# Designs tried in a protein design run: designed miniproteins, single chains, continued (5). Part 17

Each design is a single chain, and the fold is of that chain. pLDDT is the mean over its residues in the fold that is shown.

## One batch from the design tools (miniprotein)

Design m16557
Fold by ESMFold2-Fast:
Structure m16557 (fold): chain A 108 residues (1-108)
Amino acid sequence: SMLDEIRAKLDEIGQEFAKVRRVLKRKFPQLAAELEYHLQRMKLLVDLDAPAKQLLREAREAIEVVKRIIEEMKKDPEVSEQDIAAVERILTLLEEVERLAEELVKEL
């Protein structure tokens, strides 16, 4: 189902976030906290079978935070290409969650 696909994407996002969590909290603590909040919120919304429109809103807000993180990471010469790649993977996965949530809003 689309909901099971969203769960799989959120689990993969959690794995990618775990790889960079320490670096993001050290260098960009406010943005890291905002991203972690939205990721936790999306997981709760999925677990509670909340309206897809709420999940879509959280995914869109998370995408904007991740874009800001990537921009700030690219300005920092101490940030590794591997860490940037992990955050870019989070962005790709969030955009996939957004697409699936948009389809759920249209069909449910």
Scores: mean pLDDT 89

Design m16558
Fold by ESMFold2-Fast:
Structure m16558 (fold): chain A 75 residues (1-75)
Amino acid sequence: PTVTIDVLRATDENSYEVIARFEGEPAEAGAAAGRVLAEHSGENYGAVVTAVEAASDEEAREALATAHAALQAAL
């Protein structure tokens, strides 16, 4: 799957306003999104995924859950 993540801005030291778009299977796309967000955060390991653009609400929820799991694993 292809994932594009735009980090709009840091809202504080550990929070980001982000938009992630993904195509393909939600679980794979979410894992990729989580890795990209962890890399982008650098030392800001508390970065929070706040938004995902997806083909459906179900896909968005699954992608967010997977991204959060990937971020937690990166911590």
Scores: mean pLDDT 55

Design m16559
Fold by ESMFold2-Fast:
Structure m16559 (fold): chain A 55 residues (1-55)
Amino acid sequence: SDEDELFAYASELAKKHNLSDEASRKVLAVVLRGIHDGLSVEEIKARLEEVVAES
């Protein structure tokens, strides 16, 4: 499902960038908010990349 793909992507980003617990929660929040707001997988992935860049 799109949700499973997004959670897998978020998990890989957290591992790849060795994110803190705080940054990992932000990444998860972006996925949850994007799904709730009906954003596309591509749009949510773009937002995840922005959050990682800010971290």
Scores: mean pLDDT 80

Design m16560
Fold by ESMFold2-Fast:
Structure m16560 (fold): chain A 90 residues (1-90)
Amino acid sequence: SPEVEELIREALEQVELLKSRVKDPNSEFAKKLEELGKALEKALKDKVSAEEALRIFEKLWKEVIALAPEEEKDYLELLLENFKKAVEAL
């Protein structure tokens, strides 16, 4: 679905933006962002369903939130809620 592909691309843009703000590229947070980015790129290539895209994103994004600096966590939780709402609107 073009709408699912667009949601995955928007999520990838958010991952790249977060990676650009990471102070330590060798941190567990940076490594998890890289893992999430690769999973989303694979999901886009495999043309996954909206449900599968949400499953992949939610799982890895929760791991990203757990590893994130405290000051970033509320913002990252908001991004997860927005992605879930966007998928539910499809």
Scores: mean pLDDT 86

Design m16561
Fold by ESMFold2-Fast:
Structure m16561 (fold): chain A 63 residues (1-63)
Amino acid sequence: DELVEQGREYLKQGKYDEAIGKAQEALARDPRNREAQLLLGDVYEGRGDLNGARFARETAARL
């Protein structure tokens, strides 16, 4: 998924809001996109949003 890969590149650069935007675009196209949910979890953890990270990863585990 090109959107998830773009989001991962933003995450590597510490551009968390841009990474979230790309993950959300991927989820708008496919709500069952496990990789996009895992990306959200990694971004939320990087920002210190441990609650957001946990919920995103739990969602991914159900896909």
Scores: mean pLDDT 87

Design m16562
Fold by ESMFold2-Fast:
Structure m16562 (fold): chain A 75 residues (1-75)
Amino acid sequence: MKKREEELIKEIERIAKETGSEQMLEFVKDVKEKGLTEEDLAYMKTGVEAISGELEPSELDKNLEQLKKLEDRVA
């Protein structure tokens, strides 16, 4: 896995731990094992940038739902 991909995954994992989101943690584990597509990388980057701003937890849940759908497509 490339350094940029690893940094994005670490950031998402940190956010998931802080928010207690099991769905995001599951996605991170799957991505670490299966690898990322370009679509996954673009979506993760956009999601991390949005979350790193002042987002409400409800908005985070919506992003997690989209990430889970993306993971299901690459599995």
Scores: mean pLDDT 61

Design m16563
Fold by ESMFold2-Fast:
Structure m16563 (fold): chain A 109 residues (1-109)
Amino acid sequence: MKLTLEFEGTVEGLERAARVPLDGEVRIKKVKVETSSGKKVEFELPDEPMTLGEALRLIAEKVRQALKELGEDPSKTKVKVTVEMEVTGRGASPEGMAELSRILEESRK
């Protein structure tokens, strides 16, 4: 099953979301980042199954690094992050993945 998650806010907000204990196995296919200044970056994670929480931690780290390379302040720059992923079978239902997406959105706030 293919799933897309969107996050808008600071990288610190994304890092807080990544601290929520999230279950479910995913493969990350693509991550797109747009800054409030109009700069765009795309990257991929290793094509291996990981928990959603592990994926979010790796994404937060790479977003922070990308902002530094672009000369942006990670604590002040707002970003839109779009994550395209595939649910990798065992233990992940469509309803469960929808709930994980809701938890991510709430933990951002």
Scores: mean pLDDT 72

Design m16564
Fold by ESMFold2-Fast:
Structure m16564 (fold): chain A 71 residues (1-71)
Amino acid sequence: LKELEEELNAAPLEVIEKAIRNNVTDKSLVDEVIEIVREAPTVAEGLQKAVEKALLSPTELKKIVKEVLEN
């Protein structure tokens, strides 16, 4: 995740949001995670904050990162 921060921050927000929607099981959690990411200075910081707030699991974060990088 640390070395992938630059790649996440370079991705379009649309790609990030799609990855979040595909990998988070609960629609209400998806909306909250997307909001945090949008308000964060960077996508990587937003995703990390969502994990710290327990809105996103570490496993879900890893899946989101993988999907973004494979897009």
Scores: mean pLDDT 77

Design m16565
Fold by ESMFold2-Fast:
Structure m16565 (fold): chain A 89 residues (1-89)
Amino acid sequence: MKIEMVGVFIKEVGGKMVAYATARTSGEPQEVNIYFTVDGKTILGKELERSSSGAHVAQAEVKKGSTVEAEAESKDEGVKGNKLSITAT
């Protein structure tokens, strides 16, 4: 299995800053966790989409001005993707 972080972006939703991250996997559908590291604290992202085509989307609420890193990891194989970073401005 291979995992790639494709994108991370910040959007204001309902007065809150929310980070969104997208990961892609190669091969059959695998369970993937997307983690957000916000100001040094790691948070498990809330899953929005899981696809048999290997697309995974998750979100996490973040604080304005925070640096956010997104990383995906397989649940059972310990395979990790690349990291992407963004600032919540």
Scores: mean pLDDT 75

Design m16566
Fold by ESMFold2-Fast:
Structure m16566 (fold): chain A 89 residues (1-89)
Amino acid sequence: MAREKARELARASAEALVAKALGDEERAAEAAARAEALAEELRDVDLSALLPELEAIYYEEAARLLEEAGMLEQAKLAREKAEKARAAV
């Protein structure tokens, strides 16, 4: 359960960042609120062992959202960061 919530936190955080970068302030606020709620639920959970996996998921979600927005160069950079995070496991 905690691991899946941490993965959802990573995805929500990526959505908030990408939406903010694209100027979609409403979507950014909604995604940030979801991330804050998940972070509060995980407040007492040690996520240190999951950090490389969570970083990979974060950049994978960011790349997907950037590709959907037509930001292909930014999506490529996010994808490369995701691959490096996966390799660091």
Scores: mean pLDDT 84

Design m16567
Fold by ESMFold2-Fast:
Structure m16567 (fold): chain A 73 residues (1-73)
Amino acid sequence: GPPRVETVRKEFVAEADKENASDAVYELGDKINDFMLENRDWRLTGLETSTTSPTSASDKGSVKVVLTLSRQT
């Protein structure tokens, strides 16, 4: 039969504030890189991003990245 394709979605989220946004991006990049190094058989087929901005100095926003990954089984 035809090759079977397996598809998964992996979410990465970090909290961000006005002064820590770069640290959140760095943390997400590091986690994504580590995940991809451990999962070399998977191909990146989709990428989605979303952000929530903090509304005040006491509120935290978030940065979210969703990877869609596929492999042949």
Scores: mean pLDDT 75

Design m16568
Fold by ESMFold2-Fast:
Structure m16568 (fold): chain A 68 residues (1-68)
Amino acid sequence: SMEEKEKRIREAFEKGYKVGKEKLEVEGVSVNEAALAALKESDDAEGGAAAALRLIGDAIQRELEAKR
């Protein structure tokens, strides 16, 4: 069902976010507001969850580039 599909996407998203955030914090890189905004929008349809994951990935990459 759509609900079960969305639940699986949200669970994978939350796990990925927590792992990524902890890794960034260990390296002294903070999670930016774009990643937080993407999480809030993950409550939308499957497309919203995919967009949120992309925004978080972009935010992480931007922070890593700033650290280079």
Scores: mean pLDDT 56

Design m16569
Fold by ESMFold2-Fast:
Structure m16569 (fold): chain A 80 residues (1-80)
Amino acid sequence: MSKEQLDREVQISLARMVISVSRLALSRTENPQIKALLDQIIASSNALIDALKAGDTAKAQAELAQLQALVAQLQALDAE
């Protein structure tokens, strides 16, 4: 297996874990702002998996950056 193939498989696995954790969190929260952020995290994680499977490096990079921004917003809400 090439390093590029291994890195892609690791990123897909991590994105799947993020989706699972986000779905669990979504089922437990009543906060509409947190629900909206979790929905966006799930959508971006699915888009990241699709981009990685398609070999679209530019789209994968953009989706990863969006996920990082959404997680930062979620952390900011939890701190207030």
Scores: mean pLDDT 81

Design m16570
Fold by ESMFold2-Fast:
Parts: structure tokens; sequence; C-alpha cells
Structure m16570 (fold): chain A 62 residues (1-62)
């Protein structure tokens, strides 16, 4: 939803996107997700604990 909309906006504007790789601890499969830098900048403006929680939730939702 929000991450998808921000990715579409980033693509339209030629904005930088950041790739995250996550490894499943059970299957050892690598998942790659892309988040726009503008969303990351908003997350970085939050207190560190809240930023980490929101980023974790976004990665899990993708």
Amino acid sequence: ALAEAMLALAAARGEEVVLFESVDPVTHETRRVALPQSLLDRIRALPPVEAAELLRALIAAL
C-alpha cells in the first residue's frame, strides 16, 4: 500500500530506491525488497526504536 505507492512515485521521479535482502532462518531463502529513499528518509526522522519497528513491519509486509 504505502510502500507500493511510494515505489511508483519514486519510479516516476527517477528517485533512488534501496534494496533490502532478508534471509529466512528456516529455509535460508533470500528475499529482496525495494523501498524508495524518500520513505527511508521519513523513517530516519523517527526515534531509533520507532524507526526500527516501522522498518521491520514494512519489510514483513512486502
Scores: mean pLDDT 63

Design m16571
Fold by ESMFold2-Fast:
Structure m16571 (fold): chain A 82 residues (1-82)
Amino acid sequence: MPAPRVSVPASVKQGDVMTVTHDPSSEPLRLTVSQDGKTLLSAWLGPGSSFDLYVDWPAGTVTITLSNSGGSSSATTTVVAP
């Protein structure tokens, strides 16, 4: 199975909702949200091709990583202060 392709907005305002889109996977996807080497969120995703995340993270660059048996893919977004 190829690694899931992930797409996020280039920037998002703190306190807003961000929509993450990804390729459908026949297996569970591991979601990891990290900033400056700190894990902010870690979860298993159910079936689908997109999900919404409430952005309650510090301003700065955040990395969204999705993983399956085929590997992992990452996308970055910049959280801007309100």
Scores: mean pLDDT 80

Design m16572
Fold by ESMFold2-Fast:
Structure m16572 (fold): chain A 83 residues (1-83)
Amino acid sequence: MAVSLRSPRPLPGSRVRDILERAGISTDGLPDVPEAYIGAVVEPDGTASVVVTGPDGTLLHSGRSDDGDAVRDAMLEAGMVEQ
């Protein structure tokens, strides 16, 4: 089954960047922001999609990975909750 993960509160931009890098998601084009939310969906086929939004819901960044386990592990280690 697909698993949805989201940060329960805004994270510092440096933390969001660290999570994306550990998850194998490109940070190219990610703006330098003080805070953002991060969300991910890990698909049953082992792929994942990630979105970064500002506190107002503005889409700041998105990425895809073929390593959903790395995405899931990075998100859970960062304190994100499965929905």
Scores: mean pLDDT 78

Design m16573
Fold by ESMFold2-Fast:
Formats: sequence, C-alpha cells, structure tokens
Structure m16573 (fold): chain A 96 residues (1-96)
Amino acid sequence: SMDDVMQRISDITRLIGNMAQADRNGDQNTVRQYRQRAIQQINQLRQMIGQLLRDNPQMYQQMVNILNQAIRDINQRNYTGAMMHVQRVSNMVRGV
C-alpha cells in the first residue's frame, strides 16, 4: 500500500540520519551497519514501488533512478544528498 511505502521511506530517512550521526562520532562499524541496512531498505522500497506503479513504468523508472542517486550519496557519505533524493521520491509517491 502507499502507507507501507511511506513507512519504508520514513525508515530509510531515519537510517540515513543515524548513519550521519555515527559518522560524526567516528563510529565506522555503526556507519557500515547502517549503510548496509539503508541500501537493503532502498532495494525493498524499489520492489514495493514497482508493485504500486505496475501501470506506470515510466514513473517507476524515474523513482528508481533517484533511489540509485541516493545509494551513490550514501556510499560517498553525502547524507544530505541522500536525504534530499529520498524526500524527492516521497513527494513523487504522494502525487500518485
């Protein structure tokens, strides 16, 4: 459902925030764990969005491209960029 998608987006945003905090504290083991979990959650979000947008493959592909940008931002420790890309997907989903 859209509510399940929005909950997943909220969970991802929280993981990115926790990762940013752990990185500021120099806790590299926690950063690695949150990074793996955030990427896993983003991959699950892709599956959920694919089902939500089964009749709109063009919008699905746009959202997937933005989520790929979020993963690149996470890997580059650009947490602000990652949050902005996830928020963009959130805004697009609300428009469905």
Scores: mean pLDDT 90

Design m16574
Fold by ESMFold2-Fast:
Structure m16574 (fold): chain A 85 residues (1-85)
Amino acid sequence: TTIRIEVEVETEELAEQVRKAAEDMREKYGYAGVAVSGMRMTIEMTGPLSVDEAREAAEELKRRLEAIGAKVLSVRVYPDESFFE
C-alpha cells in the first residue's frame, strides 16, 4: 500500500519540519520518500500496510503537517492491488 501526500510550504524552515515528520513516519512504516519542487513537497510512503492502516497513517501525517503550519493539498492511498497509477 502506498500513501501520497502533497504539501505546499512557504519557507525552508517549514520544508525542514515536513521532512522531519516524514522521517518519523519512515521509522514506523519502513519506507518513505520526499520530493521537493519549489514550494511543493510530495511525501510518498510505501509499506506492508492494510488500506485501513494506510488511511490512519495518512490522517496522522496530515494532522502533523497541518499542526506545523504546512498546507496539505492532497492525500491519496493506493492499495497494493491497484494496477492504475
Scores: mean pLDDT 72

Design m16575
Fold by ESMFold2-Fast:
Structure m16575 (fold): chain A 95 residues (1-95)
Amino acid sequence: KDEKIKQLVQEFNKALDELVEAARAGDEKAAERALRKMLSSVNELVSLGAHDEAIRLLDEAIERLRSLPESPTVRRAIRLLETVRRHVLGSKEAL
């Protein structure tokens, strides 16, 4: 499980880098693909019981996006990640 969690963390961070570049470029399709990859990694972390790791990654991603110039793409990404974070936290609290 530890190696899989490390792999998912790396995949999430790589997708976050892709999202940041897409947001700076105004590439909505690239941003959407990056967000899908990030959500896939989060869902798999949650399925492995790694809720705290998923929440940490989401918090780091939201902070990094908030450091970018404001744009519709950035605002949409932050809103989506905040929604996902609330769902992950709720899932953890149900355990």
Scores: mean pLDDT 86

Design m16576
Fold by ESMFold2-Fast:
Structure m16576 (fold): chain A 75 residues (1-75)
Amino acid sequence: SSEIEELYKKFEEALKNKDIETAIEYYVEIEEEAIRNESEEHLKKSYEMREKLVKYLGDSKELEKKIGEIVLKKL
């Protein structure tokens, strides 16, 4: 899907720019689309994105905290 590839490209650009909040926002969007549409393609991409985020932050707990903060900002 051209849409999933474009979101992934934006995610990688955000990581390159050290904009972790924006990178996590793109990750959350892909994961929400995976759940909403039961999309294996989006689900696989979300796993790849999560691995890159964990590697960047060095701690899965820090990632969970930042995901929670971003989800709360959307409310």
Scores: mean pLDDT 80

Design m16577
Fold by ESMFold2-Fast:
Structure m16577 (fold): chain A 97 residues (1-97)
Amino acid sequence: RPEEVRRIAERVFLVAKLIADTLIEDEEQRDYFINLFSKAARELVERGTLDPEEARELFQKASEEAIKKYPEYKDVIEEVTQAALREFERELERLRA
């Protein structure tokens, strides 16, 4: 349902933003990552889907673009992406409880 997709996408994005705000001190690099993850979250809402494979593809694509631009932050970007995907899975489990 559209409201559930929006809520989950917003929660996943907030988790990613919170970790990035903590681990990435450079404002320009941080904003670049956050903008990529924001685009992935918006795409999930536009598609209206909670398919775990589509969500994974969108966030992994954002992660790959960020690593390409700033390879020195690979470990941080992977940590943010993993945390975002874990939050997505937790929110899906709550819908089935």
Scores: mean pLDDT 81

Design m16578
Fold by ESMFold2-Fast:
Structure m16578 (fold): chain A 89 residues (1-89)
Amino acid sequence: MSAEEIALNAARAIRTAADYAASVDPEVAKELREAADEIERAAREGDAEKAIKALERGKEAASKLKDPEFGKDVVEQLESYKEQIKKAM
C-alpha cells in the first residue's frame, strides 16, 4: 500500500470518528474534519511529511474527545497509520 493510500485511509478513519462524536462533541468533530481535509490534500499532493503533520493534529484533536476510551482508541489508530506512512516513504 502506498503512503498516499495509507494517508487516505487515515483521513476516512478520522471522518468516521468525527461523525460518531458530532452530536456530543461538535467542536472536536470540527477539528477532526479539518485534520482529515488536510491529510487528504497532502495525500493528493504526494507530500507524506505534510500528511504526518496533519495526522499529528488529528491525534491532538482526538485526545480532546469527551469519551476518553474512544479518544485513546482513535489516537492509537492514528499513531499506527503514521508508522505505516513512515515505512512506505
Scores: mean pLDDT 85

Design m16579
Fold by ESMFold2-Fast:
Structure m16579 (fold): chain A 62 residues (1-62)
Amino acid sequence: LPSREDILAGVRLAKSLKAHLTDAGIAKLAKELGISGSTLRRLLEHASDEEAAEAIARARKA
């Protein structure tokens, strides 16, 4: 179960792999993080690693 540091590490890894991820791969990763695939794709494209990790942590804690 991901802590904030685990989420940050996951976001960083996902960003480095984004060019090689299929839509299905992004959807699967988003499910592991507890968010939607569309939200993850947007965060990987438009947010910093720290901003994306914070947004994911907030969505899970809501």
Scores: mean pLDDT 72

Design m16580
Fold by ESMFold2-Fast:
Structure m16580 (fold): chain A 80 residues (1-80)
Amino acid sequence: MKELLEELLKIVDELIKNPLNTEAFQKARRLIDELMEKEPEKAKEIGDLFVEMGNAVLRGDTEKAKELAQKIKEKIKELL
């Protein structure tokens, strides 16, 4: 679990720098899906925020996507 959260934290830092980074976004999705399978109750808020971030990117709202990535980072830190 800790290793998964640490890897996700690194990828989320990349998304905070560039929310349009498709490779980082796809890696984050895979890690969040794995987290949801292992610890669904702890992962729910991260998953919900990630869906909202994806929707912000699709709308072209990169500032909102960056804010959501920062919130995801804080939630990951709470679980470490």
Scores: mean pLDDT 85

Design m16581
Fold by ESMFold2-Fast:
Structure m16581 (fold): chain A 78 residues (1-78)
Amino acid sequence: MSYDFSKLSTEEIKELIKKAIEEGRSGVAMYLLEEAMKLMSLEDVRELLELMLKSENPLLRAHAEGALARVEELEAAA
């Protein structure tokens, strides 16, 4: 799945990720998060990771835990 991220605001990207999580579309949600990490602040990424960590889908939770660890490492390295 592909989206034109250049046409999307930070809020629109967040809404797409929330919808993918709610619909149980783990692959789409993970793809959207990786793209969002390139375009968003670490603070905005953390907000999205909190949503994924609350998911009943174990793949989404595992991905969010890994992404959160990467965010924490980037902050520790600064």
Scores: mean pLDDT 75

Design m16582
Fold by ESMFold2-Fast:
Structure m16582 (fold): chain A 97 residues (1-97)
Amino acid sequence: SRERASEIVNETLERYLKGELDPERALAELRELERLTGLLVPVESPELTPFRMAHLAIVAEIPIDEKLFKEFLEKFKKEFPEYSKEVEVLELMYKTL
């Protein structure tokens, strides 16, 4: 299930980068990740789901493709500049794991 968890995360981030991510689908995928990892992540709004999914993946040590992750953070930071500080923290967490 670790391989499946990694697939879910990477596919969701790719869909976000392509502008193809549906918020309801993202929430469903996050709930599946919570089930697979046994961890729960609060989501402030559906549009933040891919960020919280990446956060859960890092905490659970689920592999995320490095190039995909960096491209995701740059796009997310541009779309949600109010979350720039949280993006910076998540990037540091990724680099230390």
Scores: mean pLDDT 84

Design m16583
Fold by ESMFold2-Fast:
Structure m16583 (fold): chain A 66 residues (1-66)
Amino acid sequence: SSEVRVRVIVHELATTPEPDLEKVKRALYESLPEEVAERAAEAIERLHKQGASPEEIAKALDEVAK
């Protein structure tokens, strides 16, 4: 399911010291409907610009996937 796939992406993001955010965005677009993937990608960009940690970004992605 899309939820399980997103949880895997979230876990990898949270446990990777220097995650490739562009790779994460591509994985989201491959796993989720375009509208949901777009919102998730926007959340990643917003949080990254605010200096959020990978763990904080991962938590926000988990919330978007609900």
Scores: mean pLDDT 74

Design m16584
Fold by ESMFold2-Fast:
Formats: sequence, structure tokens, C-alpha cells
Structure m16584 (fold): chain A 96 residues (1-96)
Amino acid sequence: ARVGDEVEVTLSSGKVGRGKITALVDGVAFARVELEFEEGEQGTVKVNGSEAPAYVGTSGKGLATVAARVDANGEVIGAGIQGGYSSTPPAAAPPG
């Protein structure tokens, strides 16, 4: 996976969202995807033909942030989905 690659998210509810990777940092690919999602929902993320499980951390509608973990070969191995940003941009770095 790399910046500009297409990301497709399919949730267990049958909802599908698409977007593109906007950043790749320390083996984590970040994408913005427009879909409806609910906390605790499971699904699948697909990047460059590689599929991995995804989970929803927050409920929302519209713009979701997808953080997909990528191995040393650029293959996606898992993803987390969160709702849209607060009015203050979050630091993309982990808190510790």
C-alpha cells in the first residue's frame, strides 16, 4: 500500500465506502472513506487486492478515518475505522 492507492471498506451491514490513502506512516496507511458506520461493527478492508478484517471504533455518518496496518511487503493485515474529526485536528502520531 502507498499514498494514492484506492481503499474499499465493506461492513457486515452491507455498507460500502471508498477512498484513497492520504498518508503512510510506520506501516500504517491512513485513508478517508465516506460511509455510514456503527461502533462495534465488523467488516473488511481491501487495498490493492489485499483483504483484511476491519473494526469500527465509533459510530458516525459521512467521513470516516481508516487506519490500515501494512506488513513489510505492503500487504494490509488489519484496519480500524473511526468517525470524523473534531473541530481541532488530532495529531496523527500515537499519544506515547
Scores: mean pLDDT 70

Design m16585
Fold by ESMFold2-Fast:
Structure m16585 (fold): chain A 93 residues (1-93)
Amino acid sequence: MEEKRQELIDRIEKEIELINKHAETVELSPRTRRFLEALKNIYELLKQGDPKGLELAERFEEIVERLKNTGRPSLEEYEEIHAEIDRLIEEAL
């Protein structure tokens, strides 16, 4: 679905922008820098229409929705979400 792909492109672009803006005032951890590189790779794949980009971007959206629905996650929930983020980074790099 082209509409869904455009929504994912816009969301990832906003996330990249937010991380870059944060980096202006705070030194990013190595993990956050790797996450930024993963998001940039997903963004390029999405722009090229690569199915892998769509799959990875949908997984990122699921992580974001889960965080939003949980409000303030517990330490265990944070660890689960971080494990999913690490897996996404590994697959996107």
Scores: mean pLDDT 75

Design m16586
Fold by ESMFold2-Fast:
Structure m16586 (fold): chain A 81 residues (1-81)
Amino acid sequence: MIEEVKKLGEEALEAIRNNDEEKLKKVFEEILKLVEKYLPEETESIRKAIETILNEKDKELKILLVKILTQEIIDLLRKKE
């Protein structure tokens, strides 16, 4: 779970660096599927965060937001016992 989220976070960062919008959307769909499965109550919040990132035009801020989202999901997964 956590290693899968880390891998997807890195894939999202690579997609942003390469201006690969299709890859970025696909990676976010995979992140959202993991959130729906393991953190169903957080799904709406994470979906809105993903929409914010997809609408962000500043590449540096977009990268920062992906790092924040990835860490938040990891922290939520670690807190769930």
Scores: mean pLDDT 85

Design m16587
Fold by ESMFold2-Fast:
Structure m16587 (fold): chain A 99 residues (1-99)
Amino acid sequence: ADYKKVLEELEKGAEELGLVIRGMIPVAKDILAERPLVEVIINLALKDSDEIVATVRITYDPVGEKRVLDLEVETTPLMPEELAEKLKELVERLRKEYT
């Protein structure tokens, strides 16, 4: 699947968990590799908070259809454990379906 579709499904799933996107930062990944990739760093917070509780990283090929190659999730100790487990399950599901 393309990056746009994966992002839309992540945004929907995060919203259902009461999380909001507080920032999205595209960076070059492995700039010394023969084929540089893009990694989008997505910072998530609870709806009524500015505190970043999790980060999702989406790696895609910027050429052609922007194919997603990997998804990773990191949670902070500030995130409720039950929510951390549900977010990790969402990201793993998207990774299995779209990479």
Scores: mean pLDDT 81

Design m16588
Fold by ESMFold2-Fast:
Structure m16588 (fold): chain A 89 residues (1-89)
Amino acid sequence: MREEQIENLEEGLRALEEDLRRAEELAERTDDPELLRAILEGLERARPVLEALRKEAERLGAEDLVERIRELEERAERLEERIRRKLAE
């Protein structure tokens, strides 16, 4: 059902939000190049997942989820930029 599909999206989004929060905290506290690269690899892997979730949320008309996913995509992009700057130093 549509409601079940929305619940599944919400659950997946919550997991990604938690993973990103932990990655942001870790990246703030570390200058270890290996760890920073591991976080970047995780973010790169998450990008197509976030895009797929956004398209599915749009298809279901779940506007609130679309907004949350867009915010998460923006946060991931900002984190990626910050890590790349640390690695360039």
Scores: mean pLDDT 84

Design m16589
Fold by ESMFold2-Fast:
Structure m16589 (fold): chain A 104 residues (1-104)
Amino acid sequence: SLGERLRQFVVELAKRLGIEVPEPLKDEDLIPVTEAILQKLGFPKSLARRLAEKIAEGIRENKPLEELDKEVGSAIALGMAVAKTFPNGEEIVRAYLAAQIAVQ
């Protein structure tokens, strides 16, 4: 499902950024893990929290791909722009997105 794919994306991105992920990753862990990812990518804490809550909600509720892609894609694009302040963050996110596209 989309929710499972987004959960896997969050876990993989956290691991690539050196963020510890609880095993197993529970629904209650989605917000703090996603917030940590977004802060690592250079988002301000308040914006990171708000986006993490929206992403976690979408994962838990299995929202339609078209709706989640619009919100999550915008958050990733913004994160990539901010990650220009952190070159390693941009490279990690780009490499991960490229790998996801290549598997299609």
Scores: mean pLDDT 62

Design m16590
Fold by ESMFold2-Fast:
Structure m16590 (fold): chain A 93 residues (1-93)
Amino acid sequence: EYKITIEPVSQVAPGEKLTVRSTIEGKTPDVVAATLILADGSTIKVPVTTKIEGNTATSSFVLPEGVDPSKLIIEVAYFSDGELLAKASQKVL
């Protein structure tokens, strides 16, 4: 269906800003949500700032203290008119 590509995400130290950039093919989103997920499927509650420019979204997080950046999964979900277009996940490198 719709294809999402997430650019490689390098780990940052706790307290540093982690930036995730992704692109969707074939449809322009009106909402993009980015979530930090641990290996057990639980989500990390952090403030997220997302900028959408056409088919590209850039999401930024400040990594919390005590989180191992090498164990994180980033999930990106793209929406239009309240409907989920696609989602993709990538492990932090």
Scores: mean pLDDT 78

